Designed miniproteins, single chains. Designs and how they scored, part 84

Each design is a single chain, and the fold is of that chain. pLDDT is the mean over its residues in the fold that is shown.

## One batch from the design tools (miniprotein)

Design m2919
Fold by ESMFold2-Fast:
Order: sequence, then structure tokens, then C-alpha cells
Structure m2919 (fold): chain A 81 residues (1-81)
Amino acid sequence: MVVEMTEEEIKLAQKLIDEFKEEAEKLAKETIEKYSKSGELSEEQKEEIFVQSLVQVALEKGYSEEEVAAIPKLLALEKQK
């Protein structure tokens, strides 16, 4: 199954990822460490936490739910390559 994204959605998602990557990585690391105390997390679960952290940071910075939805779409598309 191919995930279809417009060029504008790709550009927006890339901008948000580039802008918030460091802050999201820090938040994701703290979240992973907290959950790892309850059990070992898979690589897929760690990636999901990172994506959720990116979305959370972007929302806190004032981006809309529609804009932040482009982030998980782009990351899912990159996983297919």
C-alpha cells in the first residue's frame, strides 16, 4: 500500500521535523526510559514514541492538529523506502 502525500504536506512535515527534532528526541528519550522500567520496548514502539513526541512538541508550539498530522504520514512513507 502506497501512502499518498502532496508536495505541500511533505514540505510542511519536513519543516516541522527539522525544527522540532532535537526537542522531540529529548522528550522521546525520557518517555522511553520511563516505559522501559516496566518492560523492554520494541524498535517499532520507540519509533512510535518519537513520532508522538514530534506531534506533541509541534502542538505545544501552536501548530494545528491538521498540520501535525503530516509528520506521522511522512515518517510512515520514509519507512516504506
Scores: mean pLDDT 76

Design m2920
Fold by ESMFold2-Fast:
Parts: structure tokens; C-alpha cells; sequence
Structure m2920 (fold): chain A 75 residues (1-75)
């Protein structure tokens, strides 16, 4: 990944952290939905910015996995 692509991934991860914290008292299904929506939004934005689709997919997968791992650490 380029430095710009890595910075965008770091923004996605930070946004996932915020969403996990905001939704910590919600049902698990809503928490997972919130994480997946953030990951999907950042993937779409990456494509809109001209990033390769493979990079957009990596951003989505890494952001989603980060959020899911954080949920596991809460239980």
C-alpha cells in the first residue's frame, strides 16, 4: 500500500474504534452492522478516490476484522 492508502486505512480503523465505543451498549447484531457499514463506506470512498479495488477490499477487510476483534475483547 502507498502512504496515502495506509493513511486512509488508519482513518478507517479509527472510525471503527469510534463506532464500537458508541455502540458498546447496543445488541451484538447492531454492533456488527455498524462495523460492516463503516468498512463498506471506506471501501466505496477508496474506489471513489481512485485507489485500486484490491486496496479498497483490503481496507474493508482490515477495518472490519479490527472491529470484530475489538468486540471479542469485550466478551
Amino acid sequence: MTPEEKAFLEEAIKRVDEVVEKNKDKPRDEQITAISEVAADYAREAIARGFPREVANQIAVKAANHGLKKLDELE
Scores: mean pLDDT 82

Design m2921
Fold by ESMFold2-Fast:
Structure m2921 (fold): chain A 99 residues (1-99)
Amino acid sequence: MKTKEEILLDEILKLIEEMLKSEDLAEAEELLKRIEELIKELEKLPVELSIEEIIGYILRLIGLEFDLELSDLSEEIKELVRKAIKLALELLKKKLKSL
């Protein structure tokens, strides 16, 4: 059974993937806002993930960063996606340091 932490991280990754498909700057901004809200909720949760699980999420985010650089998205949308990935990575780094 997935923990609440896993559910929120999976949702963040799905929203970043949706940003990568976005052709509308306003849609990308709305998706980033939802990601920021989920990250704030995650910050309040205790660390229930193992080191291996956190590393798995970090590697998935690195993969999304690679997909971003290969994408045909506008630079404005790319900057919003980079911000989302950076926020998620910084949260995971904090979680990893607390283990």
Scores: mean pLDDT 85

Design m2922
Fold by ESMFold2-Fast:
Structure m2922 (fold): chain A 65 residues (1-65)
Amino acid sequence: SALERAQAAAQAAAARIKASAEALGLKVDSVTGEVVSEDEARITVTINGVTYESVLTLGELEAMS
């Protein structure tokens, strides 16, 4: 389903972001992907207690994966 595709893309993007940040030596506290629609997900990243949030389209999420 479209929702399952968005969920998979969000999870893959979150995992990629975490791996990339950790490869740079950053202490990653958390990375989460939350589906907000079939075409968008909210990615939340917390590094050293600082939280960053962005809403990405399905195309942007899949491009990161």
Scores: mean pLDDT 84

Design m2923
Fold by ESMFold2-Fast:
Structure m2923 (fold): chain A 81 residues (1-81)
Amino acid sequence: MKEFIEKMKEAIDQGKEALDAAIKRLNEVVEKGKDRPDYQELVRKAVAAILTAVSLMIEGKVDEALAYLDRAIKELEERLK
């Protein structure tokens, strides 16, 4: 348990700056869609993407987590075109 928590903290610290930047980009994309009828669906997808990325980071898969967020952000940006 303690070793798992320690690995989780290390993974989060390694990815923290990149994760914070990705969350900021995701919030900007969601804000662009705030007047859309599917706004709640955009919010749901954004939250799900963040939770999935955090889960991957806890597993030590920081690069995979960041790649997943980048793909999710691009998918939402494409939806807003």
Scores: mean pLDDT 75

Design m2924
Fold by ESMFold2-Fast:
Structure m2924 (fold): chain A 88 residues (1-88)
Amino acid sequence: MEKKVVEIDATKMSDEEIRKKAEEAAKLEASGEAEVEIKVKAETVEQLERALEIIKEEGEKEGVSNEQIGEMIASAAGSGVESIKKAK
């Protein structure tokens, strides 16, 4: 199955914009239409934490399994940590 990448730029996006992208990703994962990979760009830990919380909330709202929410969060956190390291 082809992976769909959803990109969230926590440095520039509002909470509403992040939530919109997280909802799109959660709906795709819940429907089984694609394996969703979420990539987060952040410059601070606070920006990353905000994005991860929204991703978790939208995943739970759309009925995504705890296992799949964990995978989405792991991908988002990994990409976010790498972006923070590059910003230093």
Scores: mean pLDDT 81

Design m2925
Fold by ESMFold2-Fast:
Structure m2925 (fold): chain A 87 residues (1-87)
Amino acid sequence: SKEEIIKLVQEKVDTLIKQIEPVDPEDAKKFKEIGKEMIKIIEEAESVEELKKKFEELIEKLKKEGVDEIIILFVENIGKEALRLAE
């Protein structure tokens, strides 16, 4: 369900923010914003195919914006877990 996918994303993001924030508060803040965008994508997606496409578009956007590579890796991994749960 969308509720289970949202819960997974929220819990993964919150856990990683707690680890990142003491080292890099700005990266933690950016990651929190990205997490909210991921939740919005899940809420608005009408199919697994749309969810996958929107996550791929998000990753491309983050790369163009010069977001830290480790943050992008976290987003990619959370997105893959969300897609597996959606299937």
Scores: mean pLDDT 86

Design m2926
Fold by ESMFold2-Fast:
Structure m2926 (fold): chain A 94 residues (1-94)
Amino acid sequence: MGRVEMRALSTGIRVGVEGLTRAKVLEDSEMTSAQFYSVFPSLDALKEEVDRMLNMVDTGLEMLKEAIETVGTDPEEIRKFMLERVKEREEEER
């Protein structure tokens, strides 16, 4: 992932998908339209990637909440629970 791509994604995460515009990305990231379009063919492509990253974070946080509620606050038991949940989710998407 390039520096331009990381800067655009960072702006998208901070602003959120709903408030995200090309002008805001260019202003916050101090990049040109040419630099932006060299890595993202459209604003929608950036929004899709931001949404994908945020969904991964949200999934991790939900798994952590379930682990704490189910096995308590022991880091080793939390780790085991989360790994099992990841395996179950991968099997379900298969």
Scores: mean pLDDT 74

Design m2927
Fold by ESMFold2-Fast:
Structure m2927 (fold): chain A 70 residues (1-70)
Amino acid sequence: MMSEEEIEKLKFLKELAEEREKYALENNDKLSAELLERIKKVIEEGIREQLSLEETEERINEVIESWLSS
């Protein structure tokens, strides 16, 4: 079960991802915007499903690795 401190950390990371996604869209960087949208969804799912912070961070890393490998 995720602690309240872990949830707050993930919410903060989601806010950072939202700001960066907005910046990417304003600069017509669709690839970065898509990556950031996927990261946001993973964070939101982790919070919703009460995943551990570690498991949520691992899923974020999987999204980033997939993007780098493409």
Scores: mean pLDDT 79

Design m2928
Fold by ESMFold2-Fast:
Structure m2928 (fold): chain A 79 residues (1-79)
Amino acid sequence: SLLDQIKEAAAQPGHAVIEVDDVEEAKKEVEKIKLPGLLAYVLDKEKGTAYVFDNGKFKKEEKLEKLPEKNQIELLNLA
């Protein structure tokens, strides 16, 4: 799942592990991560939306179907 990918990325040396069951908790956990270059995606499957964070800062909200084709394929393969 996309959440599993976020957890794996965060488990790299110098990263925190993100384990949450809902979007609001995931957003709060990602905001605690202040590591340069860490991109995290929080997926709201009910809305079909991905929330993008960079170094713990909210950057943008993107619809899954509006993401670049490469990113859409990657997210679909993880779902």
Scores: mean pLDDT 55

Design m2929
Fold by ESMFold2-Fast:
Structure m2929 (fold): chain A 55 residues (1-55)
Amino acid sequence: SLDERFQEVAERAGSILRRMSAEQFEALVAAALAYQQTGDEAALDRAEAIVDEAE
């Protein structure tokens, strides 16, 4: 489910938070908030892409 994917992205993000730039962190928060507000898979895809780039 999308919620399972969100949990996976959140777990990965938590492990790398200190390695993120301020810009990456702001973009991640915006994407995560958009997903929580709308349930839009595109917002989740943006959050996942940001975490992938930060790793």
Scores: mean pLDDT 84

Design m2930
Fold by ESMFold2-Fast:
Structure m2930 (fold): chain A 66 residues (1-66)
Amino acid sequence: SEIEKFIEDMSEEIAKRVAKGELDEGDVYLEIAKEIYKAFPDFSDEELEKLTDEAVTRAVKLISEL
């Protein structure tokens, strides 16, 4: 789905930014939340939180594999 691709692409981009030293690992959650809320302004708080958690989980896994 378009949403799943957005989450995958963003998680990969966030992981790359951390690997390059452009983003602190402690700021990953807030940066992802900001981008999710910006991309889906009409979604419910529950939907936004769920998508944020999924993206963070993917990004953290990718960071651990770097």
Scores: mean pLDDT 83

Design m2931
Fold by ESMFold2-Fast:
Structure m2931 (fold): chain A 68 residues (1-68)
Amino acid sequence: MPTPEERRAAFRERVAALMDELVATLEAQGGDATHPVVKEKVEEVRKEMERLARELGVPLETELIVPE
């Protein structure tokens, strides 16, 4: 079984990739965080992070999820 450290490392790696996608989307929209495409990407990233945290058993998933 993966150790807590290994699960945390895997979670961080997946989150970094999701954040890279979000940043790329934000840059494509000229840094406009209110753009519908950016808002949609934020929601996708949030849901994926929640899913990954649950799947990997990371206890701090709610800390990384943007509140509504």
Scores: mean pLDDT 72

Design m2932
Fold by ESMFold2-Fast:
Structure m2932 (fold): chain A 98 residues (1-98)
Amino acid sequence: SSKAEKAIQLVNETALEVARKVRAGDLEGAEAVFEEALKKLESIVDKEVYDEVSTILNETMKKVKEKMEKGDVEGAIETIGRGATMIIMQIQVKENEK
């Protein structure tokens, strides 16, 4: 659906921008991009999808922060990619349940 396509595009664009900020050492900028993406996602997807996806997003950002505090930039980037993949899969599963 158009909503699922918009949500997937937003997740992919957000993952790339968060990864860019993380590589630059800009964790505050990464968090700002993340929070803006959550607000946009809430306007695009149904509440049930939002509740599941926001949980994955928040856990992903928590792990990214933990990796960055340890100086593990590569691990933080891998965490972003894994989180984005899980979110996209959840959006696709919910779309196919219709």
Scores: mean pLDDT 85

Design m2933
Fold by ESMFold2-Fast:
Structure m2933 (fold): chain A 81 residues (1-81)
Amino acid sequence: MLEEDSESLRKFAERVRTMSDEDAELSVTLMAATMKAAFKNSPYSSQINELMDEAVRKAEEGDREGASESLLKLADLLKES
């Protein structure tokens, strides 16, 4: 059960909404790389990779709200596991 990781991701998603587009892109990209590495051997690795790729793409497009929503979906996934 990854409740602590879920809560950390939720707080990060809220911070992404308040960042500049440049800071959001950098922060989301680093978080995505960290999450992909941390969960590489997890049964959820495929779903985590998909959600992180979505978050990075949205952040690169300047869609901070969309990037935040993708991070919240990951937080929900980790809470339900």
Scores: mean pLDDT 80

Design m2934
Fold by ESMFold2-Fast:
Structure m2934 (fold): chain A 92 residues (1-92)
Amino acid sequence: ELAPVTDERIERSIENTRAFLEGLDPAQLASVARGNAKGARDLGLPEEIVKEYEELAEQARNTTSEEERQAIIDRFVELHRRDLEWVRERQA
């Protein structure tokens, strides 16, 4: 379904994303962030959002602690919420 981005779908996407990221090691987390950066660029999202995903990918690649990994997951989830909200705004 190419459904409109609604608050319900954003919340569901955020919950699913967090659960998915919690199971990833730093290298996998970096790969997901690079994928999101590419996706954001392909969709024409603001350069700032693309750059934040690229920054998170590099931070994830270089992380060596569980606290750093959790902080990166929190930033991914917040950034993903922002990219979905941007898409929703453009659908209106």
Scores: mean pLDDT 82

Design m2935
Fold by ESMFold2-Fast:
Structure m2935 (fold): chain A 61 residues (1-61)
Amino acid sequence: SMMDKMIEAAAKMIVELAKSQNLSEEQFRAVAEAFARHLVAQGLISEAQAEELIRRAEELW
């Protein structure tokens, strides 16, 4: 679906940004979780989609 593609793109962008900034795994996880929570707070994605975003980002790390 379009949403699945957007979540995959967002996960890739988060990982690329974290690696470019030389973040630790712990810092990367904190940023990914904060970003996903922000998207839920803005009404852009559901809680389940936020969990999927974090899972995909962690798999790409």
Scores: mean pLDDT 87

Design m2936
Fold by ESMFold2-Fast:
Structure m2936 (fold): chain A 72 residues (1-72)
Amino acid sequence: MVGLSLEQQQNLFNAVQEGDRLRDELIWDKKVPGTDALIESLEKTAKLAEEAGLTEMAELFRENARLIREIR
């Protein structure tokens, strides 16, 4: 239920927003620079979310990584 401090929750929210922004840039520009790094970052964040007991959030991060892989 609650395992994250307010700071950790804000950091997670900011990470999701940044990921969404980068994904939008990839979709609109059809560019692939940094795509592998972005996918790896999302997969690592998903693992951290799962370890924190945020399984639903982990699924969202993994889904974002999958979508980015498909855009490549």
Scores: mean pLDDT 67

Design m2937
Fold by ESMFold2-Fast:
Order: sequence, then C-alpha cells, then structure tokens
Structure m2937 (fold): chain A 72 residues (1-72)
Amino acid sequence: ATVVGNDGGSAARGAEEALKAGAEEVTVVATGMSRSEALATLHGLREIAERHGARIADERLEGGTLTVVIRR
C-alpha cells in the first residue's frame, strides 16, 4: 500500500489505517518536511509499525520528502 501525506500527521494516520487493514507493506511519502518534522514523523511511524508487528525496512529524506517503507 502507498500512503501520501502533506504533513506528518496525515502520513501517520494513513500508515496506521493501512496496517490495520492488513497491509504487509506500506510505503509512506510525506512532503513538505523540515528535518525536525521528518524526524518526529519517522519516530511516530516506528511506534505505529511496532504496535502492528511491523518494522521500518527503509527510510530516506530528500528535498523535504520523507519516504518510509514499513514491512511485517
């Protein structure tokens, strides 16, 4: 599943909904991120992944876009 957010909160909500729906892999793309916003978003996504028996498989921040791959 792919989730696109224009802020960390929308990205986190979309990722959690996809994991609750039984997605084995979620690719999260959050745009317009400052470095501090990206770090806070990544921390929140790690907590969400852990609660759903998943993990962060890949993460990158390029040009204000945070891309995170979550896998079970």
Scores: mean pLDDT 84

Design m2938
Fold by ESMFold2-Fast:
Structure m2938 (fold): chain A 80 residues (1-80)
Amino acid sequence: SSYLQQGQQLISQGNQYYQQGDLLQAMILYSQSGRYYYLAGDYQLASDSYQRASDIAQQMGDDTGAQSLRDQADYYRSLS
């Protein structure tokens, strides 16, 4: 499968865990999706995925993790 297809699959899995209230697993899956979108050269989707992971980290009270993920999202947004 292409990196783009792998990223999309991980987003779908992350959405499932988020709807079930498993915030930690959703955050991990969105972060992994961002990595695959980056490898696919889709910097906008990579940025969106890391931003979503950052928002979940913030919901969990992980301020340091949220900032790290937001910085990564901002970097990829600058490339798109």
Scores: mean pLDDT 91

Design m2939
Fold by ESMFold2-Fast:
Structure m2939 (fold): chain A 64 residues (1-64)
Amino acid sequence: SLEEQRKNYEKVLKFLKEIVDKNPEEAEYAIKRIREAAQRYPSNRKLYEDVAKEIEKYLEEKKK
């Protein structure tokens, strides 16, 4: 179950990184939505925040 959660986390990150590669503006919007979801769903807050942070890092690296 924890292994399945890790695999899902990795799949989501891979998908979002592809969005960053294809359309950085769409990725910025997606990050905003994920952070909003973190506020609305406290039980999943850490997961959403961790995803948003990783994608923000990837987006910043892409801008260099």
Scores: mean pLDDT 78

Design m2940
Fold by ESMFold2-Fast:
Structure m2940 (fold): chain A 70 residues (1-70)
Amino acid sequence: SEASRLTSLHEGKKITPQAEEILKLVEAGKLEEAAEILSKLSEEDQKGLISGLKSVTPKGPELEKKLKEL
């Protein structure tokens, strides 16, 4: 499935650096900057990273809302 492929990309280091950078920005309260980086990724990667961030940080839903406003 596509969900399994997204998880494999994270483990394959393809989007792990991007996910880490976005998480650091979210933790710093820089949601706009985090959303800008996300908006430059593919729609698949955006959905995967937001899903992952929602499990790691309570600010994940706020980031998702900010991305939709861009």
Scores: mean pLDDT 69

Design m2941
Fold by ESMFold2-Fast:
Structure m2941 (fold): chain A 86 residues (1-86)
Amino acid sequence: MLEPASEEAIKRAEELREELREIQKRADEAMAKSKDKEKVREIVALLVAAEIHLVAAVSSEADAEASLRAAEELIEEVRRKVEELE
């Protein structure tokens, strides 16, 4: 049976969600200026993947640690690709 995420996992997910909002704003601005459609698609896919992992992290205690780590790595990958477009 699925158990709810711990308070610690929820708090970390909230912190990562805030980081995701910040980088998404930068990504939106960079993508609007970019002519590289392939790179834009890659950034969008990474943003979607990060959101999925954040949802997974708060949905089940069993998946929380792995999903939070995956979300963190994906947010940093988005940051790297956005900086390449800037």
Scores: mean pLDDT 78

Design m2942
Fold by ESMFold2-Fast:
Structure m2942 (fold): chain A 82 residues (1-82)
Amino acid sequence: MIEELKKRLQEITRKAILELKKQKKYDEAIELQNLALRAVHHLENNDLKGAVEEIKKMAELAEEAGLTEEAEKLRELAKEIE
């Protein structure tokens, strides 16, 4: 269900943003939030391929920032949508 996918994405995003802010990576936190907003927009329009593309970008950003757990959760979410 799209609403469940949105809630799960938002929860992972909130945790990732909190960790980025703790590390004072404010630009990365803003970028992650913007990617999440685009992913949600794609989900709302039933564009699952577009949503997966944005979520994969979020996972890459999280991994580069050292958020290994959050990056893995985002990759798992993308695989479930594919």
Scores: mean pLDDT 88

Design m2943
Fold by ESMFold2-Fast:
Structure m2943 (fold): chain A 90 residues (1-90)
Amino acid sequence: MVEVETSPKEVTAREGDTATLTSTNLGSTDATITWYNQKGQRLDTQKVPAGGSAQLSISVTPSTQGTYVSVGVDDDGNIASSEPSTLTVT
């Protein structure tokens, strides 16, 4: 079974900062983790072992404010999506 969790669930950052989100593979096998923004655009893809994590670094601007999700696909073709993480720009 594939399972992915994204943290932090909420991050507040100032324009010009870098925000980092982490997706953890909570499944028992290797998975490919893909990051998506609120518009459904694919941002990054990483192979992650069981218990490992992938990081997404986001340049903080008004245009990158919003929700981000990670999607894990294991070697057996099982798919799981994380709950969204929200980036708020101040």
Scores: mean pLDDT 85

Design m2944
Fold by ESMFold2-Fast:
Structure m2944 (fold): chain A 73 residues (1-73)
Amino acid sequence: SSAEKEAEELIERAKEEAEKSSAEQQLRLGDQLRAQGEALFGTDAAGVVLGAAYYEASEYAYRLAKEKLEEEK
Protein backbone atom coordinates (compact mmCIF):
# COMPACT_ATOMS: atom_id res chain seq x y z
CA SER A 1 0.00 0.00 0.00
CA SER A 2 1.01 3.66 -0.32
CA ALA A 3 1.07 3.99 3.47
CA GLU A 4 3.47 1.04 3.83
CA LYS A 5 5.80 2.49 1.16
CA GLU A 6 5.66 5.93 2.81
CA ALA A 7 6.40 4.27 6.18
CA GLU A 8 9.48 2.48 4.77
CA GLU A 9 10.81 5.67 3.13
CA LEU A 10 10.19 7.65 6.34
CA ILE A 11 12.10 5.14 8.48
CA GLU A 12 15.03 5.13 6.02
CA ARG A 13 15.26 8.95 5.84
CA ALA A 14 14.90 9.38 9.62
CA LYS A 15 17.67 6.84 10.26
CA GLU A 16 19.99 8.62 7.80
CA GLU A 17 19.26 11.99 9.44
CA ALA A 18 19.81 10.56 12.94
CA GLU A 19 23.17 9.03 11.94
CA LYS A 20 24.42 12.46 10.76
CA SER A 21 23.16 14.27 13.89
CA SER A 22 24.59 15.21 17.29
CA ALA A 23 23.12 13.60 20.43
CA GLU A 24 21.04 16.74 21.14
CA GLN A 25 19.75 16.79 17.55
CA GLN A 26 18.91 13.05 17.78
CA LEU A 27 16.85 13.71 20.95
CA ARG A 28 14.97 16.55 19.22
CA LEU A 29 14.39 14.37 16.15
CA GLY A 30 13.08 11.56 18.38
CA ASP A 31 10.68 13.97 20.12
CA GLN A 32 9.39 15.33 16.79
CA LEU A 33 8.90 11.87 15.26
CA ARG A 34 7.09 10.62 18.38
CA ALA A 35 4.73 13.63 18.39
CA GLN A 36 3.88 13.05 14.70
CA GLY A 37 3.24 9.36 15.40
CA GLU A 38 0.89 10.20 18.30
CA ALA A 39 -1.12 12.56 16.08
CA LEU A 40 -1.58 9.86 13.42
CA PHE A 41 -2.85 7.09 15.76
CA GLY A 42 -6.19 8.95 16.17
CA THR A 43 -6.97 9.09 12.43
CA ASP A 44 -7.53 5.83 10.47
CA ALA A 45 -5.91 2.50 9.53
CA ALA A 46 -3.33 4.20 7.27
CA GLY A 47 -2.55 6.63 10.09
CA VAL A 48 -1.89 3.69 12.43
CA VAL A 49 0.64 2.24 9.93
CA LEU A 50 2.39 5.60 9.51
CA GLY A 51 2.20 6.29 13.26
CA ALA A 52 3.96 2.99 13.99
CA ALA A 53 6.69 3.96 11.48
CA TYR A 54 7.18 7.34 13.20
CA TYR A 55 7.49 5.54 16.56
CA GLU A 56 10.08 3.12 15.14
CA ALA A 57 12.10 6.03 13.68
CA SER A 58 11.78 7.93 16.99
CA GLU A 59 13.04 4.90 18.96
CA TYR A 60 16.05 4.60 16.63
CA ALA A 61 16.92 8.30 17.10
CA TYR A 62 16.65 7.97 20.91
CA ARG A 63 18.82 4.84 20.85
CA LEU A 64 21.59 6.64 18.92
CA ALA A 65 21.36 9.60 21.32
CA LYS A 66 21.66 7.26 24.33
CA GLU A 67 24.73 5.58 22.80
CA LYS A 68 26.43 8.94 22.12
CA LEU A 69 25.60 10.30 25.60
CA GLU A 70 26.99 7.13 27.24
CA GLU A 71 30.26 7.64 25.28
CA GLU A 72 30.44 11.28 26.50
CA LYS A 73 30.17 10.30 30.20
Scores: mean pLDDT 81

Design m2945
Fold by ESMFold2-Fast:
Structure m2945 (fold): chain A 75 residues (1-75)
Amino acid sequence: MSMEERLAALQEEIQRIGDEIVASGDPEALAQARQVLADTQAEIRAQGLTEDDLEGLRALMERTLARLRAILAAA
């Protein structure tokens, strides 16, 4: 699997977990998920990550996914 395919798979999984958090109806889980996504976007800007920084984006997306999974598990 290419790095681009791995990043696409991570993005799809993040979206899937996000949709499950929304479907849970838990307002605290939804608020926490929004904060995780905001933190991820802020980190991309702070580190100056571009689409060419595939490894940096992968590591950040994996951390984001782990945080979202923890939120869903607690909801």
Scores: mean pLDDT 82

Design m2946
Fold by ESMFold2-Fast:
Structure m2946 (fold): chain A 61 residues (1-61)
Amino acid sequence: SAREELSMLGLKIYIENGKLSEADKQALIDYGISLGLSEKEAQELVDLFVKNIKKRNEILK
């Protein structure tokens, strides 16, 4: 699904770079739009992904 593709790309960028820059977030939004998501849906998924990374880093050792 578009959500899974976006999450996998975001995770790959985060693992490779240690962070998501504003340019990385914009690239993920653009990728989501290319998969058929609206700009708003892609932005909300990227925001959720960033929140989930922060929570995961607190829970997973």
Scores: mean pLDDT 76

Design m2947
Fold by ESMFold2-Fast:
Structure m2947 (fold): chain A 83 residues (1-83)
Amino acid sequence: SEAAVAELAALDARLTEAMPDMLSDPAGVIALLEEMRRHIEEHREELAEWLSREEGLSREEAYEAVDQAIALLDQQIARLRAL
């Protein structure tokens, strides 16, 4: 839904604003990335359907793209935790 996409965009904006403080507040950035991951997973079907409509992807390709976004967030969280 448009609401799920708008909420994700708001989280992305907050992450962008928090990035300059990553070295001073890595826990805060990690928490925000975990919130984004949870939001994407909770709204996986809605985001995949939106992506399919916007990008003209097949339903399968759209779901794979959402799953890849979750995997990339997991990798980034792991990297920040390893600091």
Scores: mean pLDDT 82

Design m2948
Fold by ESMFold2-Fast:
Order: sequence, then structure tokens, then C-alpha cells
Structure m2948 (fold): chain A 59 residues (1-59)
Amino acid sequence: MLERMRAIIEKLGKDDPRAREEIAQLMAEEFARQSFASRAESEAAGLEKARLMNRVLEE
């Protein structure tokens, strides 16, 4: 996931509004593909997604 997000930023530039939209769509698709055994696991995955997105966008 993180590597794909970085590739989008490298291709479009982190200051390009399209890069942020592409990253948001990528994260939404990956979340939709995941299956979770519990609600707690789903919530933890959501928090981890937010952390990864923030780390990539802040660099």
C-alpha cells in the first residue's frame, strides 16, 4: 500500500490535488477488498490507513 501511494505522489507531485484524490480512491478500494474477522480489526485497519496516508502526504 505505502509504496503505491508514494508512486502516485512521485508521478503527479504531492502538491497536485489529483494526487490526493488518487490516493484516497486507492485507499478506499483496498479497504473494500479486505475481509475482517471482527469489528475491532476493521477499526484498527481504518486507523492504520489514516496513519499511512498522513505519513505519505507529509513527506
Scores: mean pLDDT 69

Design m2949
Fold by ESMFold2-Fast:
Structure m2949 (fold): chain A 69 residues (1-69)
Amino acid sequence: MPFSLSEGEKKALETIKELVPEETAKDESLLASTFTAEAIRAIGSGSSHIPSPVEIAKRAAEELKKRGY
């Protein structure tokens, strides 16, 4: 479901765009869905510390690289 992005989420998407190839960075829906999946995973991990949006963005970029993007 689409929702308005906060300034932190916008910064996180900018971080992903810097870490992935230009062609991958053009697919904003792919970036947003991967970020959301990693955010859900981070929250569900049971960790005492929830990563910042930028750290979740770095994890999303790593996941995209693992998928060959």
Scores: mean pLDDT 73

Design m2950
Fold by ESMFold2-Fast:
Structure m2950 (fold): chain A 100 residues (1-100)
Amino acid sequence: MLSEEAQVARIAAEVLWELEEGRKLNVPDEETVAAIVKRLLAEHDYLVTEQGLSEERARAIILAGLDRAIAAYRARGDERSAAIVERTRELFEAEFAARK
């Protein structure tokens, strides 16, 4: 199993990759956000069921990965992409709350 820090880095890289791929394929931002949220919910299920983490630890890793992606976009001066990831974080939290 990867360390929690490595999992956070992996989630951040995945979010960046999905957003950049959506941009290359001219996918609308809201559709890209929905796709990333769906993938992060699947990652949460994977961390809990396959990696044996608690639901709270798995959620914390995903949120930390999202926060890292936001920081990476802000460091590049890409406030638009940072805002899209912030929207993704809000929808992930809302979907997670709806499941509990």
Scores: mean pLDDT 83

Design m2951
Fold by ESMFold2-Fast:
Structure m2951 (fold): chain A 98 residues (1-98)
Amino acid sequence: EEKKEELDKLIDELSKTVAEYNTLKIRLFEKENPNASSEEVARFIGEVLREIGDTIDYEIKLRKAFEAGEDPDKLIEEAKTRIENYQKEVEELKKKLE
C-alpha cells in the first residue's frame, strides 16, 4: 500500500494544528493572567515548549514506525485521532477567547 504520502500529509496537519493550539493557549494565558509574574510566564512557556517537543517526538516515532514496517493503516488512524483531539481543544480555546 502507498500510504507514505497520506502519513506525511497527516504529520504536516498535526504540526499546524498543534501550532494553532499553542498560539491560542498563549492568548488565553495572557487574557486570564494579565498581571502574571516573570516566573509564572516562564513556567507556562516551559510547558508549551515541552508539548511542542512531545509532538516532534511523536512525529519522529511515526516516521520510524512506518520505516520499520508497522501497519500503516494503524499509524494513519492514530495520527488522525491525535489531530481530532487537538482540533477539539482548538475549538474550546476559541470559545474561551471570544
Scores: mean pLDDT 87

Design m2952
Fold by ESMFold2-Fast:
Structure m2952 (fold): chain A 84 residues (1-84)
Amino acid sequence: KKKELEQKSANYLTAAGLLAVGALWGYEIGHLSREQALATLDEAIELYKKSIELDKEAGNEEGVKTSEKMLKRIEALRDELRAE
């Protein structure tokens, strides 16, 4: 059970990171509108939250800390983009 939760958490973390990077880079190069980039960042944020909850259930304290740090960074970037 714990190994499965950790694997699922890692999958959500990877997906969240790819979405966040894709949204920010896509906006920077003009491939995504601000609205599209914000929607994708909101999706990435929800995936980071899922990763955190799975790591909490697994007792993976290190994973929780890592994902929470990444979540804060992405939330700050989203809020900055929204304020533009």
Scores: mean pLDDT 84

Design m2953
Fold by ESMFold2-Fast:
Structure m2953 (fold): chain A 85 residues (1-85)
Amino acid sequence: MEKLKKLEEEIYERSKAFMAALMVADAEKGQKVADAELAALDAEIAELRAQMAREGVPESAVPRLRLLEARKKGIKTGVAEGKAL
């Protein structure tokens, strides 16, 4: 549990910092990159959830889902912070 939580925090902070920096450097290109990455993450999350529902696997048993959600949260927060600068 400890290692997974630490990895979630690392992915969140890294994604947030990268997106904020990119938005400050070039807001238009940064937004396009964020939109593309969020669309890809949403598709992967939806596919994993659909597979888990078919196989009867609870979401809590899938660490990959937690890491994808952490990355998605980081990207969204980084875009918002970059726009505020």
Scores: mean pLDDT 81

Design m2954
Fold by ESMFold2-Fast:
Structure m2954 (fold): chain A 107 residues (1-107)
Amino acid sequence: MEELERARERARRLAEEAFERARAHLAAAPDEGLDWRTERRLPDGTVELQTAGAGVTPEGVGYARGVGSVRLPDGTVVSVLISETRGATALTEDGEREVTEHVERLE
C-alpha cells in the first residue's frame, strides 16, 4: 500500500529527528533529563507524534530515545523507535543503537 509505505517513511523520519534531538541533549547536558513531546494534526485527519527522551540512569548508563508515530485517518498507526545506550565513561561517544518498527491496524 502506497499510503502505508509513506506512513512508514514519515514515522522513520520523525523518529530520526526526535532521536537526534535526544542525542544532542545527552551530549550537551547529560546531568539534565530530556522528556520532549510534540503532536501535529494534519488537515486530512492524520496525526503525527514525536517524543524524545535522554538522560543518565542512577547506575550511570546514558540513554537517548526517539519515537516517531503516524496515525492515518483509517486508524492505522505506524511507530518507529530508535534507542541508544552509552556507558558512563563514554557519554559523548556513539553507543549501541536499536531500531524497532511497529504497525497496528484497526479492522
Scores: mean pLDDT 78

